# Designs tried in a protein design run: designed miniproteins, single chains, continued (3). Part 78

Each design is a single chain, and the fold is of that chain. pLDDT is the mean over its residues in the fold that is shown.

## One batch from the design tools (miniprotein)

Design m10703
Fold by ESMFold2-Fast:
Structure m10703 (fold): chain A 74 residues (1-74)
Amino acid sequence: AADILAQFQAAIANRDYATIGQIIAQVRDNQDYDILAQIARALGVDRATIDRNYGDINALIAMIGRAIRARQAA
């Protein structure tokens, strides 16, 4: 868990989208909602928004994708 989050943060900093995609796919396949929520929080997604969508893995992945795009546009 901690190692996956650290790898994700490093991949974001390096704009390594292949590694980001691989990590998200692995976490999704394991249906690890807690790690997906931690990733979303690390990207700056609001806690209330994460809590409203906690149990919807596709919604969490969509929010992570939007947060990554927002950081790329900045």
Scores: mean pLDDT 74

Design m10704
Fold by ESMFold2-Fast:
Structure m10704 (fold): chain A 83 residues (1-83)
Amino acid sequence: MMEELEKEIEEVKKLIDENPKELAELVAETEAEFTLGPIAAAMAEAIKAKAAGDEEKAEAYFKKFEELVRKRTEEAIKYREEE
C-alpha cells in the first residue's frame, strides 16, 4: 500500500523531471477549467517551477505534494482501521 504510493510518487517526479514544460501547459489548461485542491495545487506549483528552471522551488513544492499525499493516505488507512 505505502510502497505502491511511493512508486506512484516517484513516477510522477520522473514525469515532471522529463517533461516539465509539457506538464506546465497541461497545468495551465487544468487551472483554467478547474479549481485545484491542495494536493493538486502543490503538484501544479512544482511543475511550473521546474518548467521555469527554479529547481529549489520545484523541490520544495514537490516535497509539499508528497507530504500532503502521504497524510491523505494515512488518514484513509486510519479510518479503515477504526471502522
Scores: mean pLDDT 75

Design m10705
Fold by ESMFold2-Fast:
Structure m10705 (fold): chain A 95 residues (1-95)
Amino acid sequence: SNEEIIEEIKKLVEEARKLYEKTKREVEETTDREEQIRILREAIEELEKIKEKMMELIKSMENPSRKDAAEITAAMIELTGIITELELEIRRLEE
């Protein structure tokens, strides 16, 4: 049960990575600052939805082991890092 939940969490991280790469590419393909900010904000909104799904999966775990906790922590760090990078890029564009 926890193993299946961890596999679903890993799939959500992979989905977030793909969205991040797609977003970076789309931002690089335009020189319009307002369009770049729009693309980044839409990506952050989708990533926050992935985060909500991940939090629900974490809540459904029964007696997570130390190994389970480590894998969840790694996934949350990576997802939060992606969101933070995109938020930082918006700040750079607004300067």
Scores: mean pLDDT 89

Design m10706
Fold by ESMFold2-Fast:
Structure m10706 (fold): chain A 74 residues (1-74)
Amino acid sequence: SALERMEEAIRSVLPPEVAEEVIERARELVETKGLSPEVAAELAIQQLTAEGKVSPELAQRAVEAVRRAAEELA
């Protein structure tokens, strides 16, 4: 599924503990706001970066990985 592909992309770039927090927040954004898995993943990365849990450099790599996964699904 699209959500599973986004989860794999996030886990490929971010440390395990941070990857799990991003994935949980992305799932919440899909469920509560009806966002697409790609948009939810990007917003989750942005939110955790603002909270200081993800460095700007890791955030950029994670967003690039999510976008690559989305292109492969299209």
Scores: mean pLDDT 84

Design m10707
Fold by ESMFold2-Fast:
Structure m10707 (fold): chain A 137 residues (1-137)
Amino acid sequence: SEKDILLELAANYFRTGGRFALKALEIAGASEEVIEEVRRKFEEIMRLIQEIYDDPSKAEELFKEIVKLLKEIADILVEAVERSGNPEAAEHAIQAIDYFSAGMEYLVQVFPSLQPLYNELHDFFLERKKRIEEVKA
């Protein structure tokens, strides 16, 4: 169904975003502990997406937790990139945020009631992207 295609697109965009996030941290010289923390947060996001797929009635509550975890990942990426001053890490971090945003947009297409939560996350990501982009300049 169209809904199943959109949910699979969301999952694929999140997987790609997670790969960019972990690569950004590696290039930035983040500790193994920080990289593992982000990996665990990312694995939890993927679990929550699967839970929404299995039970759409939980979408609002699980989406709030996904937003919280994505904000935490974005703050870790900003700190690591600013600390490293590495433009390649910054580029990968921006890609991570963009893929996470696209994944969330596909979820909102399936669940339009989630639009206000996505708008909050989008504004949060824009402020973090500005800080990361300063490292590329």
Scores: mean pLDDT 90

Design m10708
Fold by ESMFold2-Fast:
Structure m10708 (fold): chain A 68 residues (1-68)
Amino acid sequence: MSAEEQIEKIYEEAKEKIEKAKSKEEAFRIVDETTLQLAKIVRESGDLKLEEKVLEYVRELILKAEKI
């Protein structure tokens, strides 16, 4: 699996977990854990273009968590 495919999978799974979160605190915990995972993948890949995609995905997850 490519780094890009791993990022996409982690993002989609995080979105589903946030939608099922019982509290705003739980939702932001998922955002924090997901952000750390995505940052690690970008660092290990060395692909700066993936960093931009990760920043976009993290922003979308924060917006979803704020709605809870």
Scores: mean pLDDT 83

Design m10709
Fold by ESMFold2-Fast:
Structure m10709 (fold): chain A 65 residues (1-65)
Amino acid sequence: MEKVAIGGGETAEQAIEAARRLKEKYGADLAVPVRARDDEQAQRAAELARQHTDAEVYGGSVESV
């Protein structure tokens, strides 16, 4: 399942912080819901996460979940 998302925050900065913490804690697992309304926002968050983690990150709408 695609559960790569950065979240826990309202802004991209908070999402990036969450990604850093996840990398520190779990190595490279990104399993935090992102506040994205569509695939574009999710992909943007995934792109930002890739800059801070080496994990493969997928983007997708989370509001439908």
Scores: mean pLDDT 49

Design m10710
Fold by ESMFold2-Fast:
Structure m10710 (fold): chain A 94 residues (1-94)
Amino acid sequence: MEEIEKLLEEIIELTKEIAKKYPEIENLVDQIARLAYIAYEETKAGKLTEKQLEDYEALARKLLEELSKHVEKEDFEKLKKLVDEFFRKLREAV
């Protein structure tokens, strides 16, 4: 869980930086951060099922796809890498 918590902190920090750089998509990056936080809390509580994790990953992918239309490639790739690693670590914890 410590590694997952650190990844969550990095996602929250990066989403805040992206929101400052791209105020028009603040709601999109906030949704990604909130989704990661909910998935983390449900995993920590022992409530997250493999099916719920798949649903959260699918929603995160849709949000990232929309985000890719509004941000520079390097900013998108940094956030996508953190989110992909975060959900990979969550799968190992479930």
Scores: mean pLDDT 85

Design m10711
Fold by ESMFold2-Fast:
Structure m10711 (fold): chain A 81 residues (1-81)
Amino acid sequence: MAEEVVARREEVLAYTREVLDAVVEQAKSLSEEEKERVIAALEEQVAALRAAAATAPPELAAVLEELAALAEEAIRRLKAL
């Protein structure tokens, strides 16, 4: 799994960005309480990705940090709504 993520880095990052863009777009129609839940879920995901990156091999750690950065960008966009 980890090796597959590194081998398909561009695909994984592109897919994640598309999913996060969709989440932000959907959030425009959500209540404030629903947005807070989405933000909380993404913040937990960022924490999990960074924890995994801290113990991962360098190549996998780089991908996990990039995924965390994309999620943080989505969180910033959600908080701006």
Scores: mean pLDDT 82

Design m10712
Fold by ESMFold2-Fast:
Structure m10712 (fold): chain A 88 residues (1-88)
Amino acid sequence: MSREELEREVALTLIAMQLYLAKRSAEKGDFETAAELFENARKLAEKYGFPKEVIDLLKQAAESAREGNAEEAIKLVDEAMDKLFELS
């Protein structure tokens, strides 16, 4: 395993963890924390070259969370997680 491959695997784990925590925050009505976690996950996805589709879903999830739309934010996160697992 190269260092680049290891860094990508660590990034995937961190993105998944942040999305899990963001989903829980949105479910609790903590939309500010949820939006921050989605934005952090998006930045990691961009840095480590994850697909634009995942990045766009995370951006939309952050926007939905800022609007207080928990249902839409959670749906978009679940779609992003499914795409991330397809790449694993």
Scores: mean pLDDT 82

Design m10713
Fold by ESMFold2-Fast:
Structure m10713 (fold): chain A 79 residues (1-79)
Amino acid sequence: SELEEILKKLLEALEKSPLEALKLQARLAVEKGEASLSDEEIEAQLEKLKKALTEEDEKRIKEIAEKIKKELKERLKEL
């Protein structure tokens, strides 16, 4: 299943870098029509955030990544 392969790749990316969670959230918001951001704008904002990260920001990013990982794992169970 193509969807199963995509979900597995997203899980692997999130495990390697919690910052991928923010990129995924931004892309999903754009796809749903909730935001109007290009991939280039998302990457530029992510680079700015990466340079300004505090311990609290890192904690929040990890929480977002864990939440997304949980949702992806539940979706995989339904396939």
Scores: mean pLDDT 72

Design m10714
Fold by ESMFold2-Fast:
Structure m10714 (fold): chain A 67 residues (1-67)
Amino acid sequence: PPMSPDLQAFLDLYKAGKAPRVLGDGVGTDPISGRPFRPGEEMLVHPATGARYRVASFEAMNRDVLL
């Protein structure tokens, strides 16, 4: 499926070094990988939605665009 405009905007923020980051509290699941968040794990936060993503999962999903 095509990348959503919101995801593209978030990716552009990540590339610019402006994407919000937070340390995990162990609550919830990464919507990209389906894996539970772990306490102290660094996560990216979507500024418009508050959705959380594991940094590694976000990078893996967007690997081709990060080149």
Scores: mean pLDDT 71

Design m10715
Fold by ESMFold2-Fast:
Structure m10715 (fold): chain A 75 residues (1-75)
Amino acid sequence: SMAQEQQQQEQISQQVAQTYQQLLREDPDLVAVSQRLLEIADQYEQRGDLQTARMYRVVAQSALARAEALGLDTG
């Protein structure tokens, strides 16, 4: 069902966004946060949850892009 698929996508997006905001509150280091998000993405991929893994990678790349714009060392 398309409605259930859409709700799952929205739920994943909300969870990833909440995780990102929580990590930033704990440590506002965008580089460290992006690395942590990539670690979480890898764990989801290992479990076969490619959709959740992809969403974590998208948010991690956004954090890295912001870090680069701020002149931070992204490695």
Scores: mean pLDDT 82

Design m10716
Fold by ESMFold2-Fast:
Parts: C-alpha cells; sequence; structure tokens
Structure m10716 (fold): chain A 88 residues (1-88)
C-alpha cells in the first residue's frame, strides 16, 4: 500500500516538474492539489494541463503531452492499486 502511494507521489512530482519546465507552474500546482483530492480530481486537473500544453508550440506540446499522459497513467494505476489493496 505505502509503496504504491509513494510511487504515485513520485509520478505526481514528476508531472509538476514537467509542467513547470514548460512554463505551466500554475497547472502543475493544480495537478498536485488534484492528487490530494483523489483519482477523479487528479484526472480532471491533468486534462486541463494537457489542454494548456496543446496551446504551446507544436514540438513542445507533443513532448509535454506525451510525458504528462505517461506519468498520469502511472500515477492513476499506482493510486488504484493502493486503493484495491486496502479493500482486498
Amino acid sequence: VREHEEEAERYVKELRDVLEEAGLTQEGERVAEGYRGGLGSLLEETKRAVEALSKLDPETAKKGIERVTELTGKALRALAEAERLLRS
């Protein structure tokens, strides 16, 4: 359980760092806050971050969206696994 929570937290930190490097510091903060609100909040804030990334130049948008999508998938899987383990 704790291992999966720590893994999810690491991916959320990497998400925030990627968004900050793209100049989207506010979106990175919202994603971190969304993580604290749970799976649905994290997904909602990540979708908003992807929309913000898509408005940047095409190369930065492509690289940023790909990385954010990958990290979000990993964070959501780790969070879901922690929840499953607690209820098993």
Scores: mean pLDDT 76

Design m10717
Fold by ESMFold2-Fast:
Formats: structure tokens, sequence, C-alpha cells
Structure m10717 (fold): chain A 80 residues (1-80)
């Protein structure tokens, strides 16, 4: 089974892809949290592990969205 860090890496890749698709922070957060729920069921994660993933996802989405809003990002992170 993947570690929480490996799951977070996969979730981060999906978040970046959604940013690339021009989705809003709210849409990305909703989709990413739904993905956390799916992965928690798939890998049998504890409530503590699930809450950790949800917290990390919220943090990642907020950080990437804030960086896009205030800073010029690489095309790999925020395509047109």
Amino acid sequence: MPSLLQILAALTEEIVRMLAAGRSEEEILAAALARVDELARRYGLSPEQTERLRAEVRETVAALSANRDGVHLDPAAVPA
C-alpha cells in the first residue's frame, strides 16, 4: 500500500491538473476532498489518516491558489 506521502503526491498531481484545466479553488477543493474519501475507502485509512489527508489537501489547494493569484506561475502549474 502507498504511504500517506505517496497518496498526497498523487492528490497534488490531480490538484495541479485541475488548476491547469482552469478550475476555481472551490471546485478543486471539492474534487480533491472527494478523492481523499475514495482513497480512504480503497486503502482502509483510519479516521486520523483521513483527517491528515484532508488537512494536507486543503493546505495544498490554498497554497497553489494563493501563489497563482499573487505570483506568476510556471506553465506546468497554471496553463492558460
Scores: mean pLDDT 75

Design m10718
Fold by ESMFold2-Fast:
Structure m10718 (fold): chain A 56 residues (1-56)
Amino acid sequence: GKILATIETSEKYKPVKVWVDVGGTPEQRAADAAASAKKNSGAGEEVLKKMQEYLA
């Protein structure tokens, strides 16, 4: 299944919500997180970096 996670970024960017598949493999969760972050234009790179830190 998937859950909705809220990622806090720098003051420049709004907090973003991304879907994370908690029942999938680590690779699937990382891919879903990256896709969701990419869709949030203007903050995509910052969100991706923060999500990678969460998944490390």
Scores: mean pLDDT 59

Design m10719
Fold by ESMFold2-Fast:
Structure m10719 (fold): chain A 73 residues (1-73)
Amino acid sequence: MSPLEQKALELETEAALYYMRSAVYKLMGDEEEAERYRRRADVLDALGKGYRALSQGDLETAARYFKLAEELA
């Protein structure tokens, strides 16, 4: 696995865990914590997709996702 693929996988995994945590907080009625974890997950998801695109040589898609991550942060 390339360093870019590894970074993408790490970010994708972290995003998935944060989305799961957000869902748990929603189930518990804690909308504030649910939204906090969802927003963080959205940033991580965008970064992961950016690094995934870089690992595939898709520089245009990578640039779009990195810009999205910056705007969401």
Scores: mean pLDDT 88

Design m10720
Fold by ESMFold2-Fast:
Structure m10720 (fold): chain A 90 residues (1-90)
Amino acid sequence: GGVTRAEVVSASANSITVRITAEKDGTYTVHAVDARTGQLLGSARVEVKAGETAEATISGVQPAGDVVVLASEKEDIDGEIGAGARATVS
């Protein structure tokens, strides 16, 4: 796959907004996990065009501290996952 970048642009008590930049068209899944425990807090899917940016908001999260956001180019339930990127919120 192409290079994927994920950047946290805002965070609140109940939501995290992530900007995704990708070199390849596709559907990307973003996951918010607690940096200390690795617990999944929430996820969102977004479609991105090559060379464009897209924003996704993960709602219903309640971070107790730092959050790591993980983005994958393509999700396959049978185990093939595309290249990923991550960003941290403090």
Scores: mean pLDDT 66

Design m10721
Fold by ESMFold2-Fast:
Structure m10721 (fold): chain A 90 residues (1-90)
Amino acid sequence: HMSLEEIAEELAGILSGDIAPGTKLPENVEKYKGMTLEELAKLSEEELIDVLREIKKNAYEKDGGPLSRLLKGLTDEEIEEVARLVKEKR
């Protein structure tokens, strides 16, 4: 029941450590394998879209974490919009 703007705010908060402190990313894409949430926040919009799509893929294949729960209900188009909103918030 969250809007895309609310999802983007929650995601931005998780990436900054303001929401769900200590959240870790699953290591399964080479682009973000071993990256910190702070490093993810510094990615380009295009790179962030790629990361979010991979997290969403994991949410369907593997149950896990606040990021997976936040993104699993989104379409690819909605993920692109969330990434855009996160970048605008910076």
Scores: mean pLDDT 68

Design m10722
Fold by ESMFold2-Fast:
Structure m10722 (fold): chain A 56 residues (1-56)
Amino acid sequence: PTLVLPSSLDSSWSPEEIKEKLIAAGAADAEVDEEKKVAIVTLSSGVRLEIPLVEK
C-alpha cells in the first residue's frame, strides 16, 4: 500500500474535516493554517508537507 496525499484540498471543508481526511490517508498528524490557506501534514517518519487549500 502506498500513501496517497491530494495535491490540493477544498478550502470549503472545516479544519476538522481536513485533519480527519489527512489522518485517514495515513498522516501521523495534520494541522490547518487558515491564514496561509495550507494544511500541514506530519508523516510517521517526521517529515512535514504543506498542501494548499483551494476554493472549488
Scores: mean pLDDT 76

Design m10723
Fold by ESMFold2-Fast:
Structure m10723 (fold): chain A 63 residues (1-63)
Amino acid sequence: MSAAEARAVGRAHAELLRTEFGWSPEDVVRALLTAARHLEAKGDLEGAAALRELAREIAAEAA
């Protein structure tokens, strides 16, 4: 998966968790970091890096 694809999918999922399920930013960040670890385990280092960057942005916006 490209970085752009991983970021777009991750952002859509984060928005869904926040708006539909009422997840806190901290819970969303945890979910994105878990997804990044799974991508890394599959050899998708670019996708994993993109999700970690997105998680950092969401954490910063929540602070």
Scores: mean pLDDT 82

Design m10724
Fold by ESMFold2-Fast:
Structure m10724 (fold): chain A 66 residues (1-66)
Amino acid sequence: KAEVEILGSVTPEEARAIGRALAAELPKGSTLVVHFVGEEVDEEAVRALREALREGGVEAEVRQIK
């Protein structure tokens, strides 16, 4: 499985761009574990990342790290 860490301060637009880039590098049907780092995470950014990954055929498991 693949894992990445993303700053919780990312905007929804930044998260969508990151999600598209990551999906392009991963095989379709793979699962990516995403760790959002920080106390304050924008829920819309989390949603944008999940949607972008899903559009690229990648399933996301999202976790928050304090």
Scores: mean pLDDT 79

Design m10725
Fold by ESMFold2-Fast:
Structure m10725 (fold): chain A 89 residues (1-89)
Amino acid sequence: SGSARDEKAKQLFERLKALFESGKLTLQDMLEMAKKFGLVGTSIFMEEAIKKGVSKQQMDNVFRNFASTVVIRGKAKELEEWMEELEKR
């Protein structure tokens, strides 16, 4: 992995975290986002998180893994466009 991809993943992670902490990104939004981007493992985890609850540390791990996977798959722009719509809430 290149440093540019690592920096992009970090930027997307911090932005997801800020949206979640501000209440603009809900657990349900994260589930729907994971489904839209085809992240099956993340979708399963989010379904359990909605039912059982989740810690901030667990959500940080979800956001890190999600951001990294989206960047690796060349989908960063699609995630950025989704986050821009969430930021308008």
Scores: mean pLDDT 86

Design m10726
Fold by ESMFold2-Fast:
Structure m10726 (fold): chain A 96 residues (1-96)
Amino acid sequence: MYKVTATGTFLAPEGAKPGKATVTATIDNPGQSSTATTEVEVKPGERITVTVTVEADLSGHENAKDYVTVTLTVTIESDGKTYTQTLSAAGKAEEL
């Protein structure tokens, strides 16, 4: 089991109200899918940096532990409108 930490930065849409964004981190390595979700506060037009940690079994994928690709999906819901952004981040893997 590995702890994978990824950091991404996104721009909150100017049309969104101040509130919360849901960030889902997904690891799509061969033969594995692992997810974790966090929430961050957002303000319109601001750049927000988020760090998400996912626990994943990278056993048998030794080369993946050094360069894990993490997909960060940012979802903001405001006034019945959903804003979605997808980011690709390099994850740092540490053995548990």
Scores: mean pLDDT 76

Design m10727
Fold by ESMFold2-Fast:
Structure m10727 (fold): chain A 87 residues (1-87)
Amino acid sequence: SAEVKALLAETLARLDELRATLDEAEYARQSVRVLLETYRRLAELEPSRAEELERMMATLQKVAAEASVDELVLVTDIERQELRERL
């Protein structure tokens, strides 16, 4: 839908700005927050995908809790690339 594409484009732009402007630790923390917010909003727009999005959020939260800063930067860079490919 147009709303989904707009949300994903907005999220990608926010993540690109965070990557360009923040240090690695702050980029990682803020990017996780942005991604979780995006997945919550996406679940509201596409209720049929709520289970998939809940699993994605749980995985990201687990990685954020357990990973080093360097690992979290890598994960957020991968998520950013995945969003770019889905636009």
Scores: mean pLDDT 84

Design m10728
Fold by ESMFold2-Fast:
Structure m10728 (fold): chain A 95 residues (1-95)
Amino acid sequence: MYVESIEKEVLSETETEYRFKLSEKGLEVYKKAEELVKTIIEMDLKETFKVEKVEVSLEGDELIVKIEAVLPEESLPKIKEIVEQALLSAEAFLN
């Protein structure tokens, strides 16, 4: 697995931030394929949740995903799945 932990912060009535602490392997994959990982996460989250704006960035060993929506708690496993699948797809592309 590429993600060790997840934290959720509601920033406003229309914006939520998810912080994914990456494993050493997750961080390595992200650094080697940053634009690909960002593109996959942004596209898949926009399509899955029908949201217009998703921003992905890295702060240390944490992948920060900001979504212009307040999503229910039940969405967290799907968001985690999308992030893990993006990193898995990027690693497969690098091999």
Scores: mean pLDDT 84

Design m10729
Fold by ESMFold2-Fast:
Structure m10729 (fold): chain A 100 residues (1-100)
Amino acid sequence: LEELEAEVNQLIAEMEKIVLEAMKANTPEALAEAKARIKAIIDEMGALVAERLPEKTAAFEALRAETTAALDAAKTFGELAEVVLDFIVRVNDLLDEARR
């Protein structure tokens, strides 16, 4: 679990960097690219959860589906940042539950 938490924290840091870089670029293309890159990172997290924490796979897939829908609905960088922040909080809650 500690190793999984470290890997997830690295992916979270990459998501935060993507949002900041997209906000600096401040173009519709940067927003669309950030959404795609964040979805790819969420997919990587899903693979890690399925491999290392299979009992949480269903909960993570539900979170992924909700986050993907929210990302698709986001029209501004502010909305993108809110979706990413909500996802980070909910992923941390999921991992905290798994600490047993």
Scores: mean pLDDT 85

Design m10730
Fold by ESMFold2-Fast:
Structure m10730 (fold): chain A 93 residues (1-93)
Amino acid sequence: MEALERLRKAGDEASKKAGEYGELIKKTFDRIIELLEQVEDPEVRERLADRAITALNKAAELFKEGKFDEAVKILQDLYDEIEREVERQKAAA
């Protein structure tokens, strides 16, 4: 899906720029992509991918400002939110 490809590219670019935190960004986005692959509704998948890209851009700006704790929290909160939404989608099907 195009949305998952956009998310993967955004995650790869952010991980390269994050240095020491690059592994955390990469692992977080790889897991998010795995979750989104389980979503059957393409509109929901695209909405969640756009949310993830927005959060990634916010985290990248925080890394540039030296606010590493805030950046890491955004990535963790994003993963938790998407995981819960994916579980809800499966339960509703």
Scores: mean pLDDT 76

Design m10731
Fold by ESMFold2-Fast:
Formats: C-alpha cells, structure tokens, sequence
Structure m10731 (fold): chain A 114 residues (1-114)
C-alpha cells in the first residue's frame, strides 16, 4: 500500500479511500476473489468521487478481456461482468445512457459465460 504522504503533488489525486478501494479491486482480480472484487466495487460505487474510477475500471476491463481469451474461467467471466456493470453505472451517472446500456449488455454476456 502506498503511504498517503507520497502522492504526487503535480496531479490532482483521487481520494485515499477511493485509491485503496481500487487497489483492493486489482488485488481481488489478480487472485480471482470474486467476493472481494464485489465488495471493493460496492465501496468504489458508494464513493462521492466514484467517477474518478472510470479510467482504472476501463483498464481493468481490458485486462480481464485479455485474460478471458488467454485463460478463461468462470471466475474471470464473473469479474468481467462485475467490472462492466460498474462501468455501466458510472457512465449512467456521467449522463451517458447509451454507453451505460452497452456496458450493461456486456455485463449480462459475461455473466452468461460464468
């Protein structure tokens, strides 16, 4: 875990709590811990600055898409579905309902393969 005092001063940092939740999500994905990923995503979505997680979540969706292609498993598809559902919710909050609908459809497809 990065010490809070070492955040770069030249970039507007995300909240430490949001950064920690995102870090827990990455660890859960790396360990295929679906329950931990679900808990971390719930924490991210409950955060007032949740929209700052859009970039990290899109990167994670890309990594999980590659993983589903190279090393498919029910856990990978469940994780991909959870991340897509979170992206759908965040894009809906950003006022992008068409993109939100696309991510919700991708989430349903991923869960169907889990």
Amino acid sequence: MKPLILLPPDAPPASPALQEAVARLFEAVNTRDVAAAEAALAEILAHPDALLALGPLEVMAGVLQIEAYVNPSPEVYRLLGLVYAALGELYARQGRPELAAQYYALAEEAFARA
Scores: mean pLDDT 80

Design m10732
Fold by ESMFold2-Fast:
Structure m10732 (fold): chain A 70 residues (1-70)
Amino acid sequence: SEIEKKLKELGTEGFNDYIRRFAERAGKAEREARAQGLSGKEIIDRVTEVMNEVGKEVSAELKKKEAELK
């Protein structure tokens, strides 16, 4: 029960971390791309790259936290 509760809390924290970090970094990437005069397609590609990088980072942190529960 306690471990199950902690795993659910970690999942919620991971999702919130993902959304927060993505919003911050995607906004920066979009502003920088627009300042460089890039096309809409190139802006989408850069935002997608940020999404993938943040997802990888949050996933790795979540796995580390889950391992600490053992």
Scores: mean pLDDT 80

Design m10733
Fold by ESMFold2-Fast:
Structure m10733 (fold): chain A 80 residues (1-80)
Amino acid sequence: SKEIKVLYEDASDDVWKAYGLGVKKLEEEGKVLGSTASSVILADGSTGKDLADAINEAAKENGLKVKATGTDDSVTLSKE
């Protein structure tokens, strides 16, 4: 497992919604072992880049003006 740190440049309702939907997308794939507002524990083989991609896809699907930028161990969330 890998802990991904979640960092907020902007804390808006859209940012929180995009984060929750992105986490849910990975959880439905069996890739999430636990989550809080500030961290996500991902299954082996997943990284913060995968979480950022899931958040960006969820934001686009739901018309949310949110951008996620991921590294191996972190995701930064901002308003677009």
Scores: mean pLDDT 86

Design m10734
Fold by ESMFold2-Fast:
Structure m10734 (fold): chain A 60 residues (1-60)
Amino acid sequence: SSLEKQLQELEKQASELVAKISAYRILVSLGDESAKEKLKQTEKQLKEVQEQIEKLKQQL
């Protein structure tokens, strides 16, 4: 796949992770303790994807 297509795939992943973070934040606010760890892990995944996007943009 082209670098541009790879960038679009990463941006889609970032959008999906943002949606998950929003959902988990709501669950945490409602007292769902299991959602706290999922929120933390999803935020780490988003940061990693954002770093990959930034590196890829430097190649385009």
Scores: mean pLDDT 87

Design m10735
Fold by ESMFold2-Fast:
Formats: structure tokens, C-alpha cells, sequence
Structure m10735 (fold): chain A 83 residues (1-83)
């Protein structure tokens, strides 16, 4: 759903920002913009790319850190920061 994609993208943005992973942060921003434009297919593609990059950077820690971010993320604040 749109809400699920936006939450995943926002969580990826927060992890990218926290660990200074510029490529993850950039891909997450593109995903958020795509969700806001209604292009859910493009949003999903950027989310997958961001997660793939996150796994390359953090390996086995990628999934636990993303799960923590998903539980803590304030989607509205992330969207306000990007806009």
C-alpha cells in the first residue's frame, strides 16, 4: 500500500542518515518523492535499491537496524524534512 511504501522509505532514510550512508539516503528520498507523486511502482523500485545498498553497507545488521527504524520512524517529520 501507499502507507506501507512511505513508511519503508522513511525508515530507510533514517538509517541512511544515522549511519552516513549517502546512497541509501538518496534512494530513500527518491522513493518518498515517488510515493507522493502516486508512482507506487517507481517507489517500490527505489525502496528495493535502497535496501540492496543497505545490505551491501551493513550486511547482517541491515535487517535488525531497518526493523528498529520501522518501529521508531516519524513519517510526517521525514516528509517535512525532505520537502
Amino acid sequence: SKEDLLKRAAALYEVGKKYNLEKVEKLAIEAIKAVLEGDLKKAGEYILKAFEELKEELGIDAIPLLKEALEKVNVEEVVKEIL
Scores: mean pLDDT 88

Design m10736
Fold by ESMFold2-Fast:
Structure m10736 (fold): chain A 98 residues (1-98)
Amino acid sequence: SMEKKLINQLPEEQKEALLLAAAVVEGLRDALKRTTDPKKKEAVAKALELAEQELKKLIEEASKQLGVKLDFKKVEKALIEENEKRRAEAKKKREEEE
């Protein structure tokens, strides 16, 4: 995708920060769906809000760095797909080492 190509033009440190921020958001969204305790759910929801704000900030910084306006949803999707690919590769490596 266009967003994946643009992300790959970023410095490695900035790309890794985006991937980590997207992984945190995904993990917190999953945790929120699984949490039934109201107080814990409120804490997870607040953590998710902060994680989404950080991801948005990093995408805005990447947009400025590349000199193009990046679509938040498309960038988030590209980051999630890259994280899924990395998880699949890590799982395969573990299965080959066992």
Scores: mean pLDDT 82

Design m10737
Fold by ESMFold2-Fast:
Structure m10737 (fold): chain A 94 residues (1-94)
Amino acid sequence: MPSPLEQLLSALSKEFEKLVKEGKATEEAIKKLVDEFLARFKEVESDPALQAVAERELAEMLERVIEALKKGEDPMPVFEEGLARLHILLSEVR
């Protein structure tokens, strides 16, 4: 089975793709999705340093996704790049 982190990242990716496809990818909806991911991640990862890495990387990804939406650009590539970076950073410590 995939790791808990891989399961959380996969769920986040699928929920974001669904929001984009349904035309419901608002700043508020994306912020809620990221907050829900962070809450679930903190339940499976107790290391404050890894929690801080996740919070920082997700905040940077969120800013780039929101800027893409403001410009009328597809936010998916920016979101996927952000998740790939997060996975690499969290996997190098685990």
Scores: mean pLDDT 80

